# Designed miniproteins, single chains, continued (2): the designs that were tried, part 65

Each design is a single chain, and the fold is of that chain. pLDDT is the mean over its residues in the fold that is shown.

## One batch from the design tools (miniprotein)

Design m6243
Fold by ESMFold2-Fast:
Structure m6243 (fold): chain A 67 residues (1-67)
Amino acid sequence: DEIEKLKPEEVEKLKEELRKEMEEHWDVAVNDPDQKKREEARERSDELGEKLEKFPELAKEFAKKRE
């Protein structure tokens, strides 16, 4: 698909950005002192999951967090 057409450097950068987004998401969903922010982060999990599907490794990590 489109990812296979990217240069290795571009793929690596995209993976880093998605991994940071995933880590920030779970940090908010678990550790944010505001319950409303935690719930909003959890509601956005589906959108993040779709982005991570482009990288199977990241998608597996995300799925483990849901379990």
Scores: mean pLDDT 72

Design m6244
Fold by ESMFold2-Fast:
Structure m6244 (fold): chain A 69 residues (1-69)
Amino acid sequence: MTPEQTAQNAARAAETADGGATVAAAAHELSKMGVISEEEAREIIELAARGDVERAARLLLELLKKKGY
């Protein structure tokens, strides 16, 4: 395995894993603050856990817009 391939694989894994983890963490914190409901947070976390990070992020942003953010 070349150092370049290892670096690119790590970057891709980090972007995918960090994206999903970041969206899930944001949803959890927002529900703790009462900005979104526990049910809304759970839906976003489930989408991120399935690897559907784009839909999870989009749903979070749409919910924030509905709440006046």
Scores: mean pLDDT 67

Design m6245
Fold by ESMFold2-Fast:
Structure m6245 (fold): chain A 95 residues (1-95)
Amino acid sequence: MFEEEFEKEYEEVLELIDQGVTIPEEDREIEVPADVPRVASVEEVKRLLTEIYRKMVERLKESERRGGRSSPEEQERMKAQLEEMREGMRLGIAR
């Protein structure tokens, strides 16, 4: 279940990655929570997803401000990670 805010944050993350901005692996907190399907709360999943994407946008903007640039391979890896997270949360919501 996606809200306008969630989709806006997601789009901003993709745009920053396309500009060559990525989050260093050690600073990433964008993994899908392992317990999300067990929580079974649509509202809690929505809240967690929104918070995760907001954190990603903030960190990407911070990296951009520092002149951070990444290889095309790192950009693709980050996009794949985003897609995996989005799919995992969608599956959690769809239960």
Scores: mean pLDDT 58

Design m6246
Fold by ESMFold2-Fast:
Structure m6246 (fold): chain A 65 residues (1-65)
Amino acid sequence: MEAKRKEAEEEAKWLEEKGIIVKVEEVDGKLVVYVRIENQDDVNLVSAASVRFSEIGVGEIVEVP
């Protein structure tokens, strides 16, 4: 779990560098990524990152208001 969390946090940091608000949490034994999507560029960036999150083993990606 810890190694997967670190990889997820690295990918989340890439999104943060692109100006996206993102947080990685462990919920009920699985990794959950929370993202705020405000425009189409954010959608495209999160979609690209979602492939990597799936490879890492992130359980869910959740949009937050």
Scores: mean pLDDT 80

Design m6247
Fold by ESMFold2-Fast:
Structure m6247 (fold): chain A 67 residues (1-67)
Amino acid sequence: MKLNISVGAVEIREGDKTLLRISVTVENLETGEIGSGHAVVPADASPEEKRAALDKALAEAIAKAKA
């Protein structure tokens, strides 16, 4: 399956907290279907937590692009 994957991240400040909103968009190049997923983590979260959030957003986007 051929996929085009775009990842974006924006910082959101909530008082003394800085959050990172991760957005993933997946385009299925064979069908033209597009799926999006997102997750929010603290900007100072561990690399493992940030990776888990990215994996969750990516899995959601892929599932929607396949549907």
Scores: mean pLDDT 80

Design m6248
Fold by ESMFold2-Fast:
Structure m6248 (fold): chain A 72 residues (1-72)
Amino acid sequence: MIRQASLEEQFDIAKGLLEHAKKNKDLEMAKMALTMLQAVLDRAKAENAPEEFIKEIEELVKEAEKLVKELE
């Protein structure tokens, strides 16, 4: 698996899941999005990804955490 393509693809999938969770108020989907975003963030930091990319992931992690809290 190519690291850069893998991170970007995983990030895009996680963004899609988060948007669907927001529209459907789906707690399970919100938790899945949060889990994927956390994994992407951990990998991005481990692989010394650009700070701008890490910041974007962190912002979505915060949104996913808030959504999970609201739906619990």
Scores: mean pLDDT 79

Design m6249
Fold by ESMFold2-Fast:
Structure m6249 (fold): chain A 99 residues (1-99)
Amino acid sequence: MVEEIKELLEKDPEKGVEKIIEYLKDKDPEVRKKALEIATIIALKGTEEQVKKLLPAIVEATKDKDEEVREAALEALEAILEKFPELAKEPVEKLKEEL
């Protein structure tokens, strides 16, 4: 998974991001958690366009039924807020009352 996504991000960044979004919706919480770890790396080192595409799925993951997935999603959201504050500003404000 991680190596496959890295190859996709290098060869076809759009498909790499789409694959991460797919994994964020997986039935297995371990898969969703790993997808969020990769999303955090993209938030820190990727492009604004990649982050914009991941943001809705990360926001949904903060409401996940699994506690570890929710924690990983919050870490990804914090990374986005630090690097691209305008992108995370409104989603973070909406989530503050639910956290």
Scores: mean pLDDT 76

Design m6250
Fold by ESMFold2-Fast:
Structure m6250 (fold): chain A 76 residues (1-76)
Amino acid sequence: NLDKAKSLLLAARFLDELSEELLKEIAGYLNSLNDEQFKSLKPYLQLLPEKVQQQLLESEYLSDKVKAKLAEILAE
Protein backbone atom coordinates (compact mmCIF):
# COMPACT_ATOMS: atom_id res chain seq x y z
CA ASN A 1 0.00 0.00 0.00
CA LEU A 2 2.92 2.41 0.63
CA ASP A 3 4.08 2.05 -3.01
CA LYS A 4 0.51 2.65 -4.23
CA ALA A 5 0.24 5.77 -2.05
CA LYS A 6 3.58 7.07 -3.43
CA SER A 7 2.58 6.52 -7.08
CA LEU A 8 -0.82 8.21 -6.60
CA LEU A 9 0.71 11.20 -4.78
CA LEU A 10 3.29 11.60 -7.57
CA ALA A 11 0.46 11.61 -10.15
CA ALA A 12 -1.64 14.05 -8.04
CA ARG A 13 1.26 16.54 -8.05
CA PHE A 14 0.32 17.56 -11.63
CA LEU A 15 -3.44 17.85 -11.05
CA ASP A 16 -5.40 21.09 -10.49
CA GLU A 17 -7.66 19.14 -8.11
CA LEU A 18 -8.54 15.55 -7.22
CA SER A 19 -11.63 13.83 -8.58
CA GLU A 20 -13.90 12.27 -5.92
CA GLU A 21 -12.77 8.77 -7.02
CA LEU A 22 -9.06 9.57 -6.79
CA LEU A 23 -9.54 11.40 -3.45
CA LYS A 24 -11.28 8.31 -2.01
CA GLU A 25 -8.57 5.98 -3.37
CA ILE A 26 -5.67 8.07 -2.01
CA ALA A 27 -7.42 8.44 1.39
CA GLY A 28 -7.95 4.66 1.54
CA TYR A 29 -4.25 3.94 1.05
CA LEU A 30 -3.19 6.67 3.53
CA ASN A 31 -5.58 5.26 6.18
CA SER A 32 -3.96 1.80 5.78
CA LEU A 33 -0.40 3.02 6.59
CA ASN A 34 1.30 2.91 9.99
CA ASP A 35 2.89 6.07 11.49
CA GLU A 36 6.40 5.25 10.16
CA GLN A 37 5.12 4.62 6.61
CA PHE A 38 3.00 7.78 6.67
CA LYS A 39 5.97 9.91 7.83
CA SER A 40 8.04 8.52 4.91
CA LEU A 41 5.47 10.21 2.58
CA LYS A 42 6.34 13.71 3.93
CA PRO A 43 8.20 14.91 0.78
CA TYR A 44 5.43 13.51 -1.47
CA LEU A 45 2.66 15.20 0.56
CA GLN A 46 4.50 18.54 0.69
CA LEU A 47 4.92 18.56 -3.13
CA LEU A 48 1.13 18.39 -3.68
CA PRO A 49 -0.63 21.56 -4.93
CA GLU A 50 -2.27 23.57 -2.11
CA LYS A 51 -5.78 22.81 -3.46
CA VAL A 52 -5.06 19.05 -3.39
CA GLN A 53 -3.63 19.27 0.16
CA GLN A 54 -6.81 21.09 1.25
CA GLN A 55 -9.05 18.46 -0.41
CA LEU A 56 -7.28 15.71 1.58
CA LEU A 57 -7.52 17.63 4.89
CA GLU A 58 -11.26 18.28 4.36
CA SER A 59 -12.05 14.77 3.04
CA GLU A 60 -14.56 12.58 4.92
CA TYR A 61 -12.63 9.55 3.60
CA LEU A 62 -9.47 10.33 5.59
CA SER A 63 -9.51 9.27 9.29
CA ASP A 64 -9.19 11.98 11.97
CA LYS A 65 -5.86 10.48 13.12
CA VAL A 66 -4.43 10.63 9.59
CA LYS A 67 -5.80 14.18 9.07
CA ALA A 68 -3.95 15.28 12.23
CA LYS A 69 -0.70 13.68 10.99
CA LEU A 70 -1.15 15.27 7.55
CA ALA A 71 -1.75 18.75 9.06
CA GLU A 72 1.43 18.33 11.16
CA ILE A 73 3.51 17.37 8.09
CA LEU A 74 2.13 20.25 5.99
CA ALA A 75 2.89 22.77 8.79
CA GLU A 76 6.60 21.80 8.73
Scores: mean pLDDT 84

Design m6251
Fold by ESMFold2-Fast:
Structure m6251 (fold): chain A 74 residues (1-74)
Amino acid sequence: MAKVTDKNGNTAEVEIKPDMTREEALRKAAEALGVDPEKATLMIGGGPVDSGRAIAQAAAAGKELYVGDKDGNL
């Protein structure tokens, strides 16, 4: 299980599997937080992540995932 946090401080736990795509992981995180996945991006360690493997590795290591705006301007 991975901990996911949104911009408003809402948190949820989601299952991120090592074979998930970035899009699948983002959709699960966004659905758990009640956020529109088409307007969101998944972040780890201060930046957007474009790799499902990087997301799965961070989740397995117990790192928090962050759901932000896909435009990255904040």
Scores: mean pLDDT 73

Design m6252
Fold by ESMFold2-Fast:
Structure m6252 (fold): chain A 62 residues (1-62)
Amino acid sequence: SSSLEQLKKELEEVTDKLIEKYKSQGDNFLVDHVEQQKEWLLTHGTEEQIKGAIDYYKGLLK
């Protein structure tokens, strides 16, 4: 659906920013963790799971 496509784009944007943040800190464990969560959610995530993940990751960027 168009709403799911928009959520997937927002998930990509927010997780990419978080990955850049952790890369700048040299935290390879957190980089790998966020990359794995991003891939899983984009492949298997429901709309509700993706929304929850976006909210959570936005909080981590603050």
Scores: mean pLDDT 87

Design m6253
Fold by ESMFold2-Fast:
Structure m6253 (fold): chain A 110 residues (1-110)
Amino acid sequence: SLEEKLLEALRSQSVKGLRDLANEILAKDPNSALGHALLAVVYAILGLRDVAEEYIKKAMELDPDNPLVLFLVGLALSALGKAREAQKYFEKARELDPEFVERVLEAMKP
């Protein structure tokens, strides 16, 4: 499933996995908030701050209340060193879908 592919990419810290998943999603829907949020994480990990922030902005404009998108924006902000801002996004994602956030956190454990 899409969630399983995402959780595997997050667990393995796979920039390639996250990028390939984003490209697959965006090929089907160029306006996917999820696709933009995944690219935000990719570019944030790569240290391309301005590019990452533009993808964050686009993802939030497209779907501001999607718990998966909010969680990924939190990850991108965390990778950019914006830990306090990231925390707010993680908290909103948890409020909207606590079971999803729990699954992601469990998958990211060593």
Scores: mean pLDDT 85

Design m6254
Fold by ESMFold2-Fast:
Structure m6254 (fold): chain A 58 residues (1-58)
Amino acid sequence: CDCKDGTECLECIVNAFKKGDETCLEKAIDCFAKLLSKLTGINEATVKNAIKETLKSL
């Protein structure tokens, strides 16, 4: 899958998670982490780990 825009990144994460496509989910998480890192100034790796932990809790 290909996730480009911020809104599409988040929607892509949710859809990938629901379908259990781990490869697509990783790409979506990368996209969202990159966007959020730009907005907050937080390190991309830190944001990515936080997103993964949140999804793991669901």
Scores: mean pLDDT 72

Design m6255
Fold by ESMFold2-Fast:
Structure m6255 (fold): chain A 79 residues (1-79)
Amino acid sequence: NKKLEILEGLIKEYEEKLGKKFSKEAIEIIKKYVEETKFKNLQEARETIFNILDEAVSLTKGKVVKKEDVLEALKKLGL
């Protein structure tokens, strides 16, 4: 699944560049959203995934992005 490969790649980049980790529960919420969402193309999928990860990371005060951070990010993005 190409959109899940994009998600995994972007998570790895954020973890490496920002020194933050995504919890298993946080990843699962994003995966569910990505799998259930019908994107126009892979570029739209990449941009949407990037926005979700960026917002979740910005809301995270510690070193671990939690499920609650992802849920708040989705809410703020109107998703």
Scores: mean pLDDT 83

Design m6256
Fold by ESMFold2-Fast:
Structure m6256 (fold): chain A 85 residues (1-85)
Amino acid sequence: ASAEASLRFIRIVRDIAAGKELTPEQREELAKALREVFGASEEDIKRILEAKTPQELLDIVNEIFSRWFKEVFDRALERRKALEA
């Protein structure tokens, strides 16, 4: 993955958390990263592109992150159980 793309993604997430409006280009970069890294669906991407406020965008991003984190956590628990068997 491009280091520049990763840094831009982190800056975009920080801007959303700070309540800043994203440019259309930043929304496209966010959507691409969410699709490629966090397994966002096409419906999730549509919601990201259609969000009208930073709060709406933050809520959608948080939903995607929570879904991804739960999957990662569930996989970690399965691996732990395998090591204890």
Scores: mean pLDDT 76

Design m6257
Fold by ESMFold2-Fast:
Structure m6257 (fold): chain A 64 residues (1-64)
Amino acid sequence: GPKITKKQTDQVRAIVEKNGGKIGRFGEYEIQVTLPVKTNVAQVKAELRQVAPAATITINLVEE
């Protein structure tokens, strides 16, 4: 599939930070993010999939 673009990286970062999370890693085809345990993970995952549908998305939940 296509590599993750700078625009997609910026949009993913905005979504994650809006939800109190942080970026763990951007690979060429993967995105790893950390989100607070209180986050609506299903909603965030859906938003990330809209931005980067071909990327493998890994979400780790952490207590703040």
Scores: mean pLDDT 79

Design m6258
Fold by ESMFold2-Fast:
Structure m6258 (fold): chain A 94 residues (1-94)
Amino acid sequence: MMGPSEEEVRELEEAAYRGGAEIAREIVKNGKPPKELLSRTVEGSRPVTVTLYEYDGKLHFRAYAEGVSPELQRRLTEAANRGAEEELRKYREE
C-alpha cells in the first residue's frame, strides 16, 4: 500500500477536522440534526469524506480517505470529531 507522506498526513487530518466542523455548522444553522446520514467531501490532493453517524444514541463523525492505513483512518475520524465538537461548543457557550 502506498502510504501518504508526512505532509499529506497533516493535510488529510486538517481536511477531516474542517469537514467535521462544516457539518456541525450546518446542523447548528438548520436548528436540528439531519434525519439521515449527512456527508461532506473536502477536496485536496486526496479527498476526505466526513460522514455523520448515529451510534449508541449519539451523533458521531467518521472520516474516510482512499488508500490510508487503518491507523491513519482512525486519526482522521478523531480529527473530524474534534472539529465538530469544537464548532458545536462555540454555539453552546453563546
Scores: mean pLDDT 73

Design m6259
Fold by ESMFold2-Fast:
Structure m6259 (fold): chain A 65 residues (1-65)
Amino acid sequence: SPAELLERLERLLRQVREAVDAGDTEGLTRRVGEWLRLRHEMPDEHLPRAEPLDRELRELLARWE
């Protein structure tokens, strides 16, 4: 369900933040890979509901770079 996908994306955001804070490049790469897989499976109709989470992920990745 889209709600379950959103909850999983929120969980991944928390794990990405932990990986960034810890300097864990392997953990970061793994979580970003999981994010991309979940987003690929999300129906187009529900993509706008994930937009705020995508924005938070991009902000975290910008801080890593």
Scores: mean pLDDT 78

Design m6260
Fold by ESMFold2-Fast:
Structure m6260 (fold): chain A 73 residues (1-73)
Amino acid sequence: GVPTDLEALAKRIAEETGLSEETALKVVQLAINAYALFGPEKGKEIAIRRAVEEFGLSEETAQKAVDLALEGT
């Protein structure tokens, strides 16, 4: 959800995945936007793919970051 403290969530994702806080925040925004536009299943798939392509993350790291982002919102 939009009212979640996204900065605190990004810090948690960074700690869990080894990403920078800035990259983690971008993944949070990407996951929220994809989920809103495409729904839960397709949105998650698109968010993972875009995180891999745009930020150079491994598929495993992108999946974990997207899962944490959606769990925390």
Scores: mean pLDDT 80

Design m6261
Fold by ESMFold2-Fast:
Structure m6261 (fold): chain A 71 residues (1-71)
Amino acid sequence: MTVKVKVIDTTTGGVKEVELKDGEEKTVTLPTSGKSITIKVENGKVYGKDNITGEWQEADLINGVYLVLVG
């Protein structure tokens, strides 16, 4: 199954959208801040990691879209 993930930079309001398959991992760069965020899907759950802090956060499911907040 393919999941849609929105990565939102809470400091700039910048948004990046990616599509991932289960077991897939992708790194995205946010447009204004230049922050590098790694997104993964594992066992039907979506996680985001800020590559500066190295901290993994589980994504929120809002209105059928997985949301990763970074700031």
Scores: mean pLDDT 77

Design m6262
Fold by ESMFold2-Fast:
Structure m6262 (fold): chain A 66 residues (1-66)
Amino acid sequence: MLLSVEEGGQLAGKAGEEAALAAGGTHDQANRGGVRGALAVQSLGKPVSDEEARRIGEEAGRAVAA
């Protein structure tokens, strides 16, 4: 299923927060991961799949948590 840019950004944001916390990150790092994931999807400017949105978010979350 394709998500709108807004829906994909929201899903990527949530996935980024969850991935950062799962990696042992702080709540601040989780927030940063969510923002990075959402912005990455928004920068594409096109609909994305659920899988793509989650992948982008998880990658952003792990990157901020290290």
Scores: mean pLDDT 81

Design m6263
Fold by ESMFold2-Fast:
Structure m6263 (fold): chain A 65 residues (1-65)
Amino acid sequence: MDKELRELEERREELVEQMIRLEREREQLLASGGEEAKKKAEQLRKKMEQLAKEVQELIARIDEL
């Protein structure tokens, strides 16, 4: 049980770290301005949305352990 819980927690932490990095990059793009920067920021938002879904699935699996 501890090993499975640890692996799921580590995976969740990795995804959260990725989301934090993507959010910072998105903020920098939005601060720089321009239409290309806004389009890149939107792509990062969509990627973060996908990662958020994975995090929610991992949380559900952890809660079931």
Scores: mean pLDDT 81

Design m6264
Fold by ESMFold2-Fast:
Structure m6264 (fold): chain A 100 residues (1-100)
Amino acid sequence: SSKDKLEQAILSLLLRAQHANADDPAAQALLDEAGEVFGKFLKGEISLEEAVERLRELAARSTNPEVRATLELIIELLKLYEETKDIEAVEKRVREWLAA
């Protein structure tokens, strides 16, 4: 389903950031918390607005610019998917970001 593809795309970005920052416990903690926020959003436990707010707070707490950029991209992708319901647009945006 498109929701399963959204989950795969977001989790892949989080795992990529965790792997790139394996020696940074503060980055790992922020990325783990971002994964929990996203999980709650997928289960319908929190709104898009609440998920975006929590992810922005995590990005603001990060001193790591790559972690911050990853969290801001996740916010962008969640908004894009909710606005369009177009998983191909989400997957295209991820590919463009990874190529930059």
Scores: mean pLDDT 87

Design m6265
Fold by ESMFold2-Fast:
Structure m6265 (fold): chain A 73 residues (1-73)
Amino acid sequence: TDAAKAASNDAMGQIFKSLKDYETAAKHFELAAQYSPDPQLSSQHLYNSSDMYKQAGDDERSEQLRKQAEETA
């Protein structure tokens, strides 16, 4: 299910974040947001992805995802 895909990608995002692989963590949080049917949860995943891209030095993508998160919930 999409909810299971969202949960799985969130878990993978947390794992890669703990490994300091911020770009891979960001991609998994983006997928968690995409598969989340709840706008509030989707927004939280987009904020997490934005934070990870910022840690990876990708300020442009971080800003894009932050704006998307604000518009989502």
Scores: mean pLDDT 87

Design m6266
Fold by ESMFold2-Fast:
Structure m6266 (fold): chain A 86 residues (1-86)
Amino acid sequence: HMLSEKELKANAAEITRAVALSVYKVAKPEDAVGIAESLYKAARLFLEAGDKEGARWAIETLRQLADETGSPEGRKLAEEAEKEFE
């Protein structure tokens, strides 16, 4: 009946990923940090759920966002995610 904590985290990660990706496509440069933070959160939720492929995708998208926007905060989050979530 009720989803397990792991399933709830996986679902939350999927939703966070989908929203972040959708916003990223229409984002202003000023929104880059908020999108990066959402992708970082999605990566953590995927790892807590045991979904390494989802985490890898979120980290790759975060790195791409950081590279495209030139955001120092985005680059820092991407580097932290790559070190912590591998």
Scores: mean pLDDT 72

Design m6267
Fold by ESMFold2-Fast:
Structure m6267 (fold): chain A 77 residues (1-77)
Amino acid sequence: MKLVPRPVVLLGAASPDTPPEEQTVLRETVVSSEGTARMLASMLAAGQKEAKYVIVRDAETGEVIAVVPNSIGEKFE
C-alpha cells in the first residue's frame, strides 16, 4: 500500500469552533496519512498547555482533518 503525502497545518485553539483568525499556527508539515496527522496533533496538544485543542487542517482545501483535545486533566503532583 502507498501513502499519499498531504500538506497540513496544525493549529492551536481554545475550542473546536474557534475562528481561524484566533487559531495559533503551531506547525506546518507534510503527513503521509490521517493517522500521522492525528498522532502529531496529539503530541503537540500534550506538549503544551496553552491550546485546549489542536486542529489539523488540509493546507490545500482548508478542511479540518482532525481535532484533538489537549487532555492533560491531571492535578499537579
Scores: mean pLDDT 69

Design m6268
Fold by ESMFold2-Fast:
Structure m6268 (fold): chain A 100 residues (1-100)
Amino acid sequence: MEKALEEAKKLLDEFLARLSAALGTPIDYEIVEEKAYKKDGLYYGEVKARATFTVRLAGRPVTVEADITAKAVLNEKGELIEKKVEARFTGPSVAEVRAA
């Protein structure tokens, strides 16, 4: 289980590094949830983070918040068989989330 969680954290870090490079801006984030469990002979690791970054839209700086979930699945031999990253944009308020 620890190795699956470690792989999920590594996947999160790699995703954020690539996103930062693609946007040309630093990304600040915090880990808000960590899950590790075993099911059907597989080890699951899941990490949820909140990320904040600034992009230029129509020549103006816009601060974006995103919820990012990284998942890793290892087999009983400790081999990585699946990895996934999902990102969802979120606003600072319920009204902005409804508009987005």
Scores: mean pLDDT 76

Design m6269
Fold by ESMFold2-Fast:
Structure m6269 (fold): chain A 75 residues (1-75)
Amino acid sequence: SKIDELLEKAEKLLEEARKAVANGDQSTARKIIKELRKVISELYKEAKKNGDMEAYRKAIELSLEVARLQKEVDA
């Protein structure tokens, strides 16, 4: 489903962002975080449209992880 595709893409981007942050590559991390935020936004829309509470909950968790990574990049 589209939700499954968005979840898989978000998880891959999150892992790539974590690696960029760990390697001190702030420019790459910022670029990936920006793309990840777009994917999470689409995930929220699809989850609400389909009443998928599991996907909605996962989108919240992903948003919190992105916020944590953003703080680390900005430090």
Scores: mean pLDDT 87

Design m6270
Fold by ESMFold2-Fast:
Structure m6270 (fold): chain A 88 residues (1-88)
Amino acid sequence: EPSEEEVQELEELLAPLNQQFQARSDEIHQLQRDGTPRKDVLDRIIAVKDEVIARLRELKRRHPELRELLDRIIERLEAERARLEAER
């Protein structure tokens, strides 16, 4: 299990990404409210997950001490992406 210190360090590093992801989430909710076709909404969600995964991979490169925590998050996001892509 990761230490509390490693978890806190990860949370601090993810704070800017969480802010960017919140903006993307708001855009997706607006598309759903506007009656955007489901396929287009799914494409947008997949694109956002790809962006998040890419940024997490870059954080893993810069912070090898957090590699195991970041790998678990990336694996979860990749599984979610695969599920969404199967629904396209």
Scores: mean pLDDT 79

Design m6271
Fold by ESMFold2-Fast:
Structure m6271 (fold): chain A 58 residues (1-58)
Amino acid sequence: NVEELKKIARDLVENAKSKEEAEKELNAKLAPVLQKLPLEDAEEVSEFAVQLLDEKFP
């Protein structure tokens, strides 16, 4: 579910203390799940996560 994965991405970014930590958490916990999704859905979740990173850690 794309919406559930977006919620996970938001939670991981919000709980991170730095951009580097957020990127590590996303790569460890979200990236493996995205690899199993259709490219369209994986891209949507990934783009959402990148936007969250840019907003919190400009």
Scores: mean pLDDT 83

Design m6272
Fold by ESMFold2-Fast:
Structure m6272 (fold): chain A 60 residues (1-60)
Amino acid sequence: SDRQRQVDLLLETVRRMKQMDPAAAQALGDEASARLKQEFGSPWRIVVDDSGLITVYAVP
């Protein structure tokens, strides 16, 4: 399903982000979020703090 594909892509994106510095990780998260919104119409927010903690939100 499209939802499963979105979740799989988000998990892969987060895995990649964990191996980057926080600024590069945030840029990748922003790009993935924008593409998910464009391709699936479902907005997601992905944020990384200065310690490298990554949080993913489903946006209504």
Scores: mean pLDDT 79

Design m6273
Fold by ESMFold2-Fast:
Structure m6273 (fold): chain A 84 residues (1-84)
Amino acid sequence: AEALAAEIRARLTPALEADDAVRFGELTAQARAEVHARLGPKSRLLGETLATLKPTPEQAAAGAAAMLRRVADSIEDENGNVVP
C-alpha cells in the first residue's frame, strides 16, 4: 500500500508544481482506477495521499471533474443511466 501511495504522490506532485490542473485531474483518475483494482473501492489510500499533497481548491476541483468525466461511462445514475 505504501509503495502505491509513493507512486501516486510522485506522479501527481510534478503536475501540482506545474499548476497543470488538467493533467492533475487525468493522473488522479488513473490513480483512482489503479487503487480500486489493487485494493478495492473501499480503500482510502487515494484520499489520504491527495490530502498529503495539499492541492489548491482549483486543482482539487479540476481533479474531481476529470475523474468524474473519465469514469462517467462506468458510473450509472440513480436510474441506471450512464452520466455524461
Scores: mean pLDDT 65

Design m6274
Fold by ESMFold2-Fast:
Structure m6274 (fold): chain A 65 residues (1-65)
Amino acid sequence: MEVSLLSALALFGVAASIEGIVRVEIKGNKIILERLEGSDEDFERVYAEVKEMAEKSGSITVEAR
């Protein structure tokens, strides 16, 4: 369901960061996801979900670091 997409992505990123999967950084319309050590599969899944949500917005980009 579409709520404020940037806010939804920010909340999702915070939740993932709390789980120790990624660190989230927001720079303008870019969301940067930094992989934390130990879970390539979990990071790839989180990155794919955030990227899909961002692509649906048309104006937000996602970067893996």
Scores: mean pLDDT 66

Design m6275
Fold by ESMFold2-Fast:
Structure m6275 (fold): chain A 79 residues (1-79)
Amino acid sequence: STAMLRVREEIQKKLEEAKKNYETKGHNEYFKKAAELYQKALELMDQVGRGEISIDPSVIEKLIAEGEEYIEKGKKSLE
């Protein structure tokens, strides 16, 4: 579905931004943790898309939310 492709692209952008923040902001561990969570969300989406697993969408949503919390912690740690 077009909507699912857009969600995947948004998570991919979040992952790239988290990696960039990690590399450019003193290798801050909060951005690394965010990147790991976004990577896991993408892997689960791809496994669901291939029919390899069946999971509640809330699992992926929770990983994204936790990643966003780590981005906020990373930004706050640089204040």
Scores: mean pLDDT 84

Design m6276
Fold by ESMFold2-Fast:
Structure m6276 (fold): chain A 84 residues (1-84)
Amino acid sequence: MKLTEEEKKEVEDILSKLWIRAQIEANYLKEQGKEDAAKEIEKVFRDFSEKVYELYKNGELTVEKVRKLAEEADKKIQEIVDKA
């Protein structure tokens, strides 16, 4: 399925913001010696990216589905940071 130009930009913005957050939090945890927690954050982003790619391959990719997956990933990242 082809997304519109506007929808592509929205998806790219969502992906970019989540990637930036994951990098900041993971790097902070690595600097604090919490490498296992940092790896958990990296895994959350990988799992998110894999789910987005599967939606794309199946022709089911929508901005709403990507946003929901990003919200779930953001929540998991916050839980990892709070426990670290």
Scores: mean pLDDT 86

Design m6277
Fold by ESMFold2-Fast:
Structure m6277 (fold): chain A 118 residues (1-118)
Amino acid sequence: RIEELERELERLVEELESLSEEDQELAKKSLINIAEGLLDLLRELGASEELLNFVEEQIEKMKNAKTIREVVDHLLDMTYKVYKEVEGLSDEEAREKALEGTVALLRQILRTIERQRE
């Protein structure tokens, strides 16, 4: 399961990297907006200061990232930590859920960008 999700994630990142610089910037902005929405939700839920600070740090790293791959990597790190600390999942379960969510999100972003070209 995890190995299949990692292969699918790599394929989706490669597809994003094949897009125009303008479309990659749109994907980056979309991912950052989603990460900021997660931060707001975590604050509403009363998440720990440590978790909130970690998520804020990952969002800043996403904003400063030079490649879409780096943006995706920071999003994965963030979602993995959220699943571990908020939902109390094991390392393996948190990794699987973070990969599943990220894969689904990247598929949606790619479909949206492709639709804009039609």
Scores: mean pLDDT 83

Design m6278
Fold by ESMFold2-Fast:
Structure m6278 (fold): chain A 82 residues (1-82)
Amino acid sequence: SLSHLSLEEMRALIEEALAASDLELPADARGFAETKEEILDAYAKALSALGETKGDLAAAYEMLDRDRTALGMALIYLRRTA
């Protein structure tokens, strides 16, 4: 479970997943979620969006208003369930 990780560990995993992705990220994105609770909320929203879009990551990203944290969490989920 991702909930046992620290905020720093979660941020590191998000950055690793985004860096490994070929997706274009927002150039003006400011900061990340400041708490673990915000990251876990973004993760729940990412899972809902992936379900709604049947795993279409680009469509899920648009549904999530191009939230960088939510996109990173969606990528982590897909990597672990592949």
Scores: mean pLDDT 72

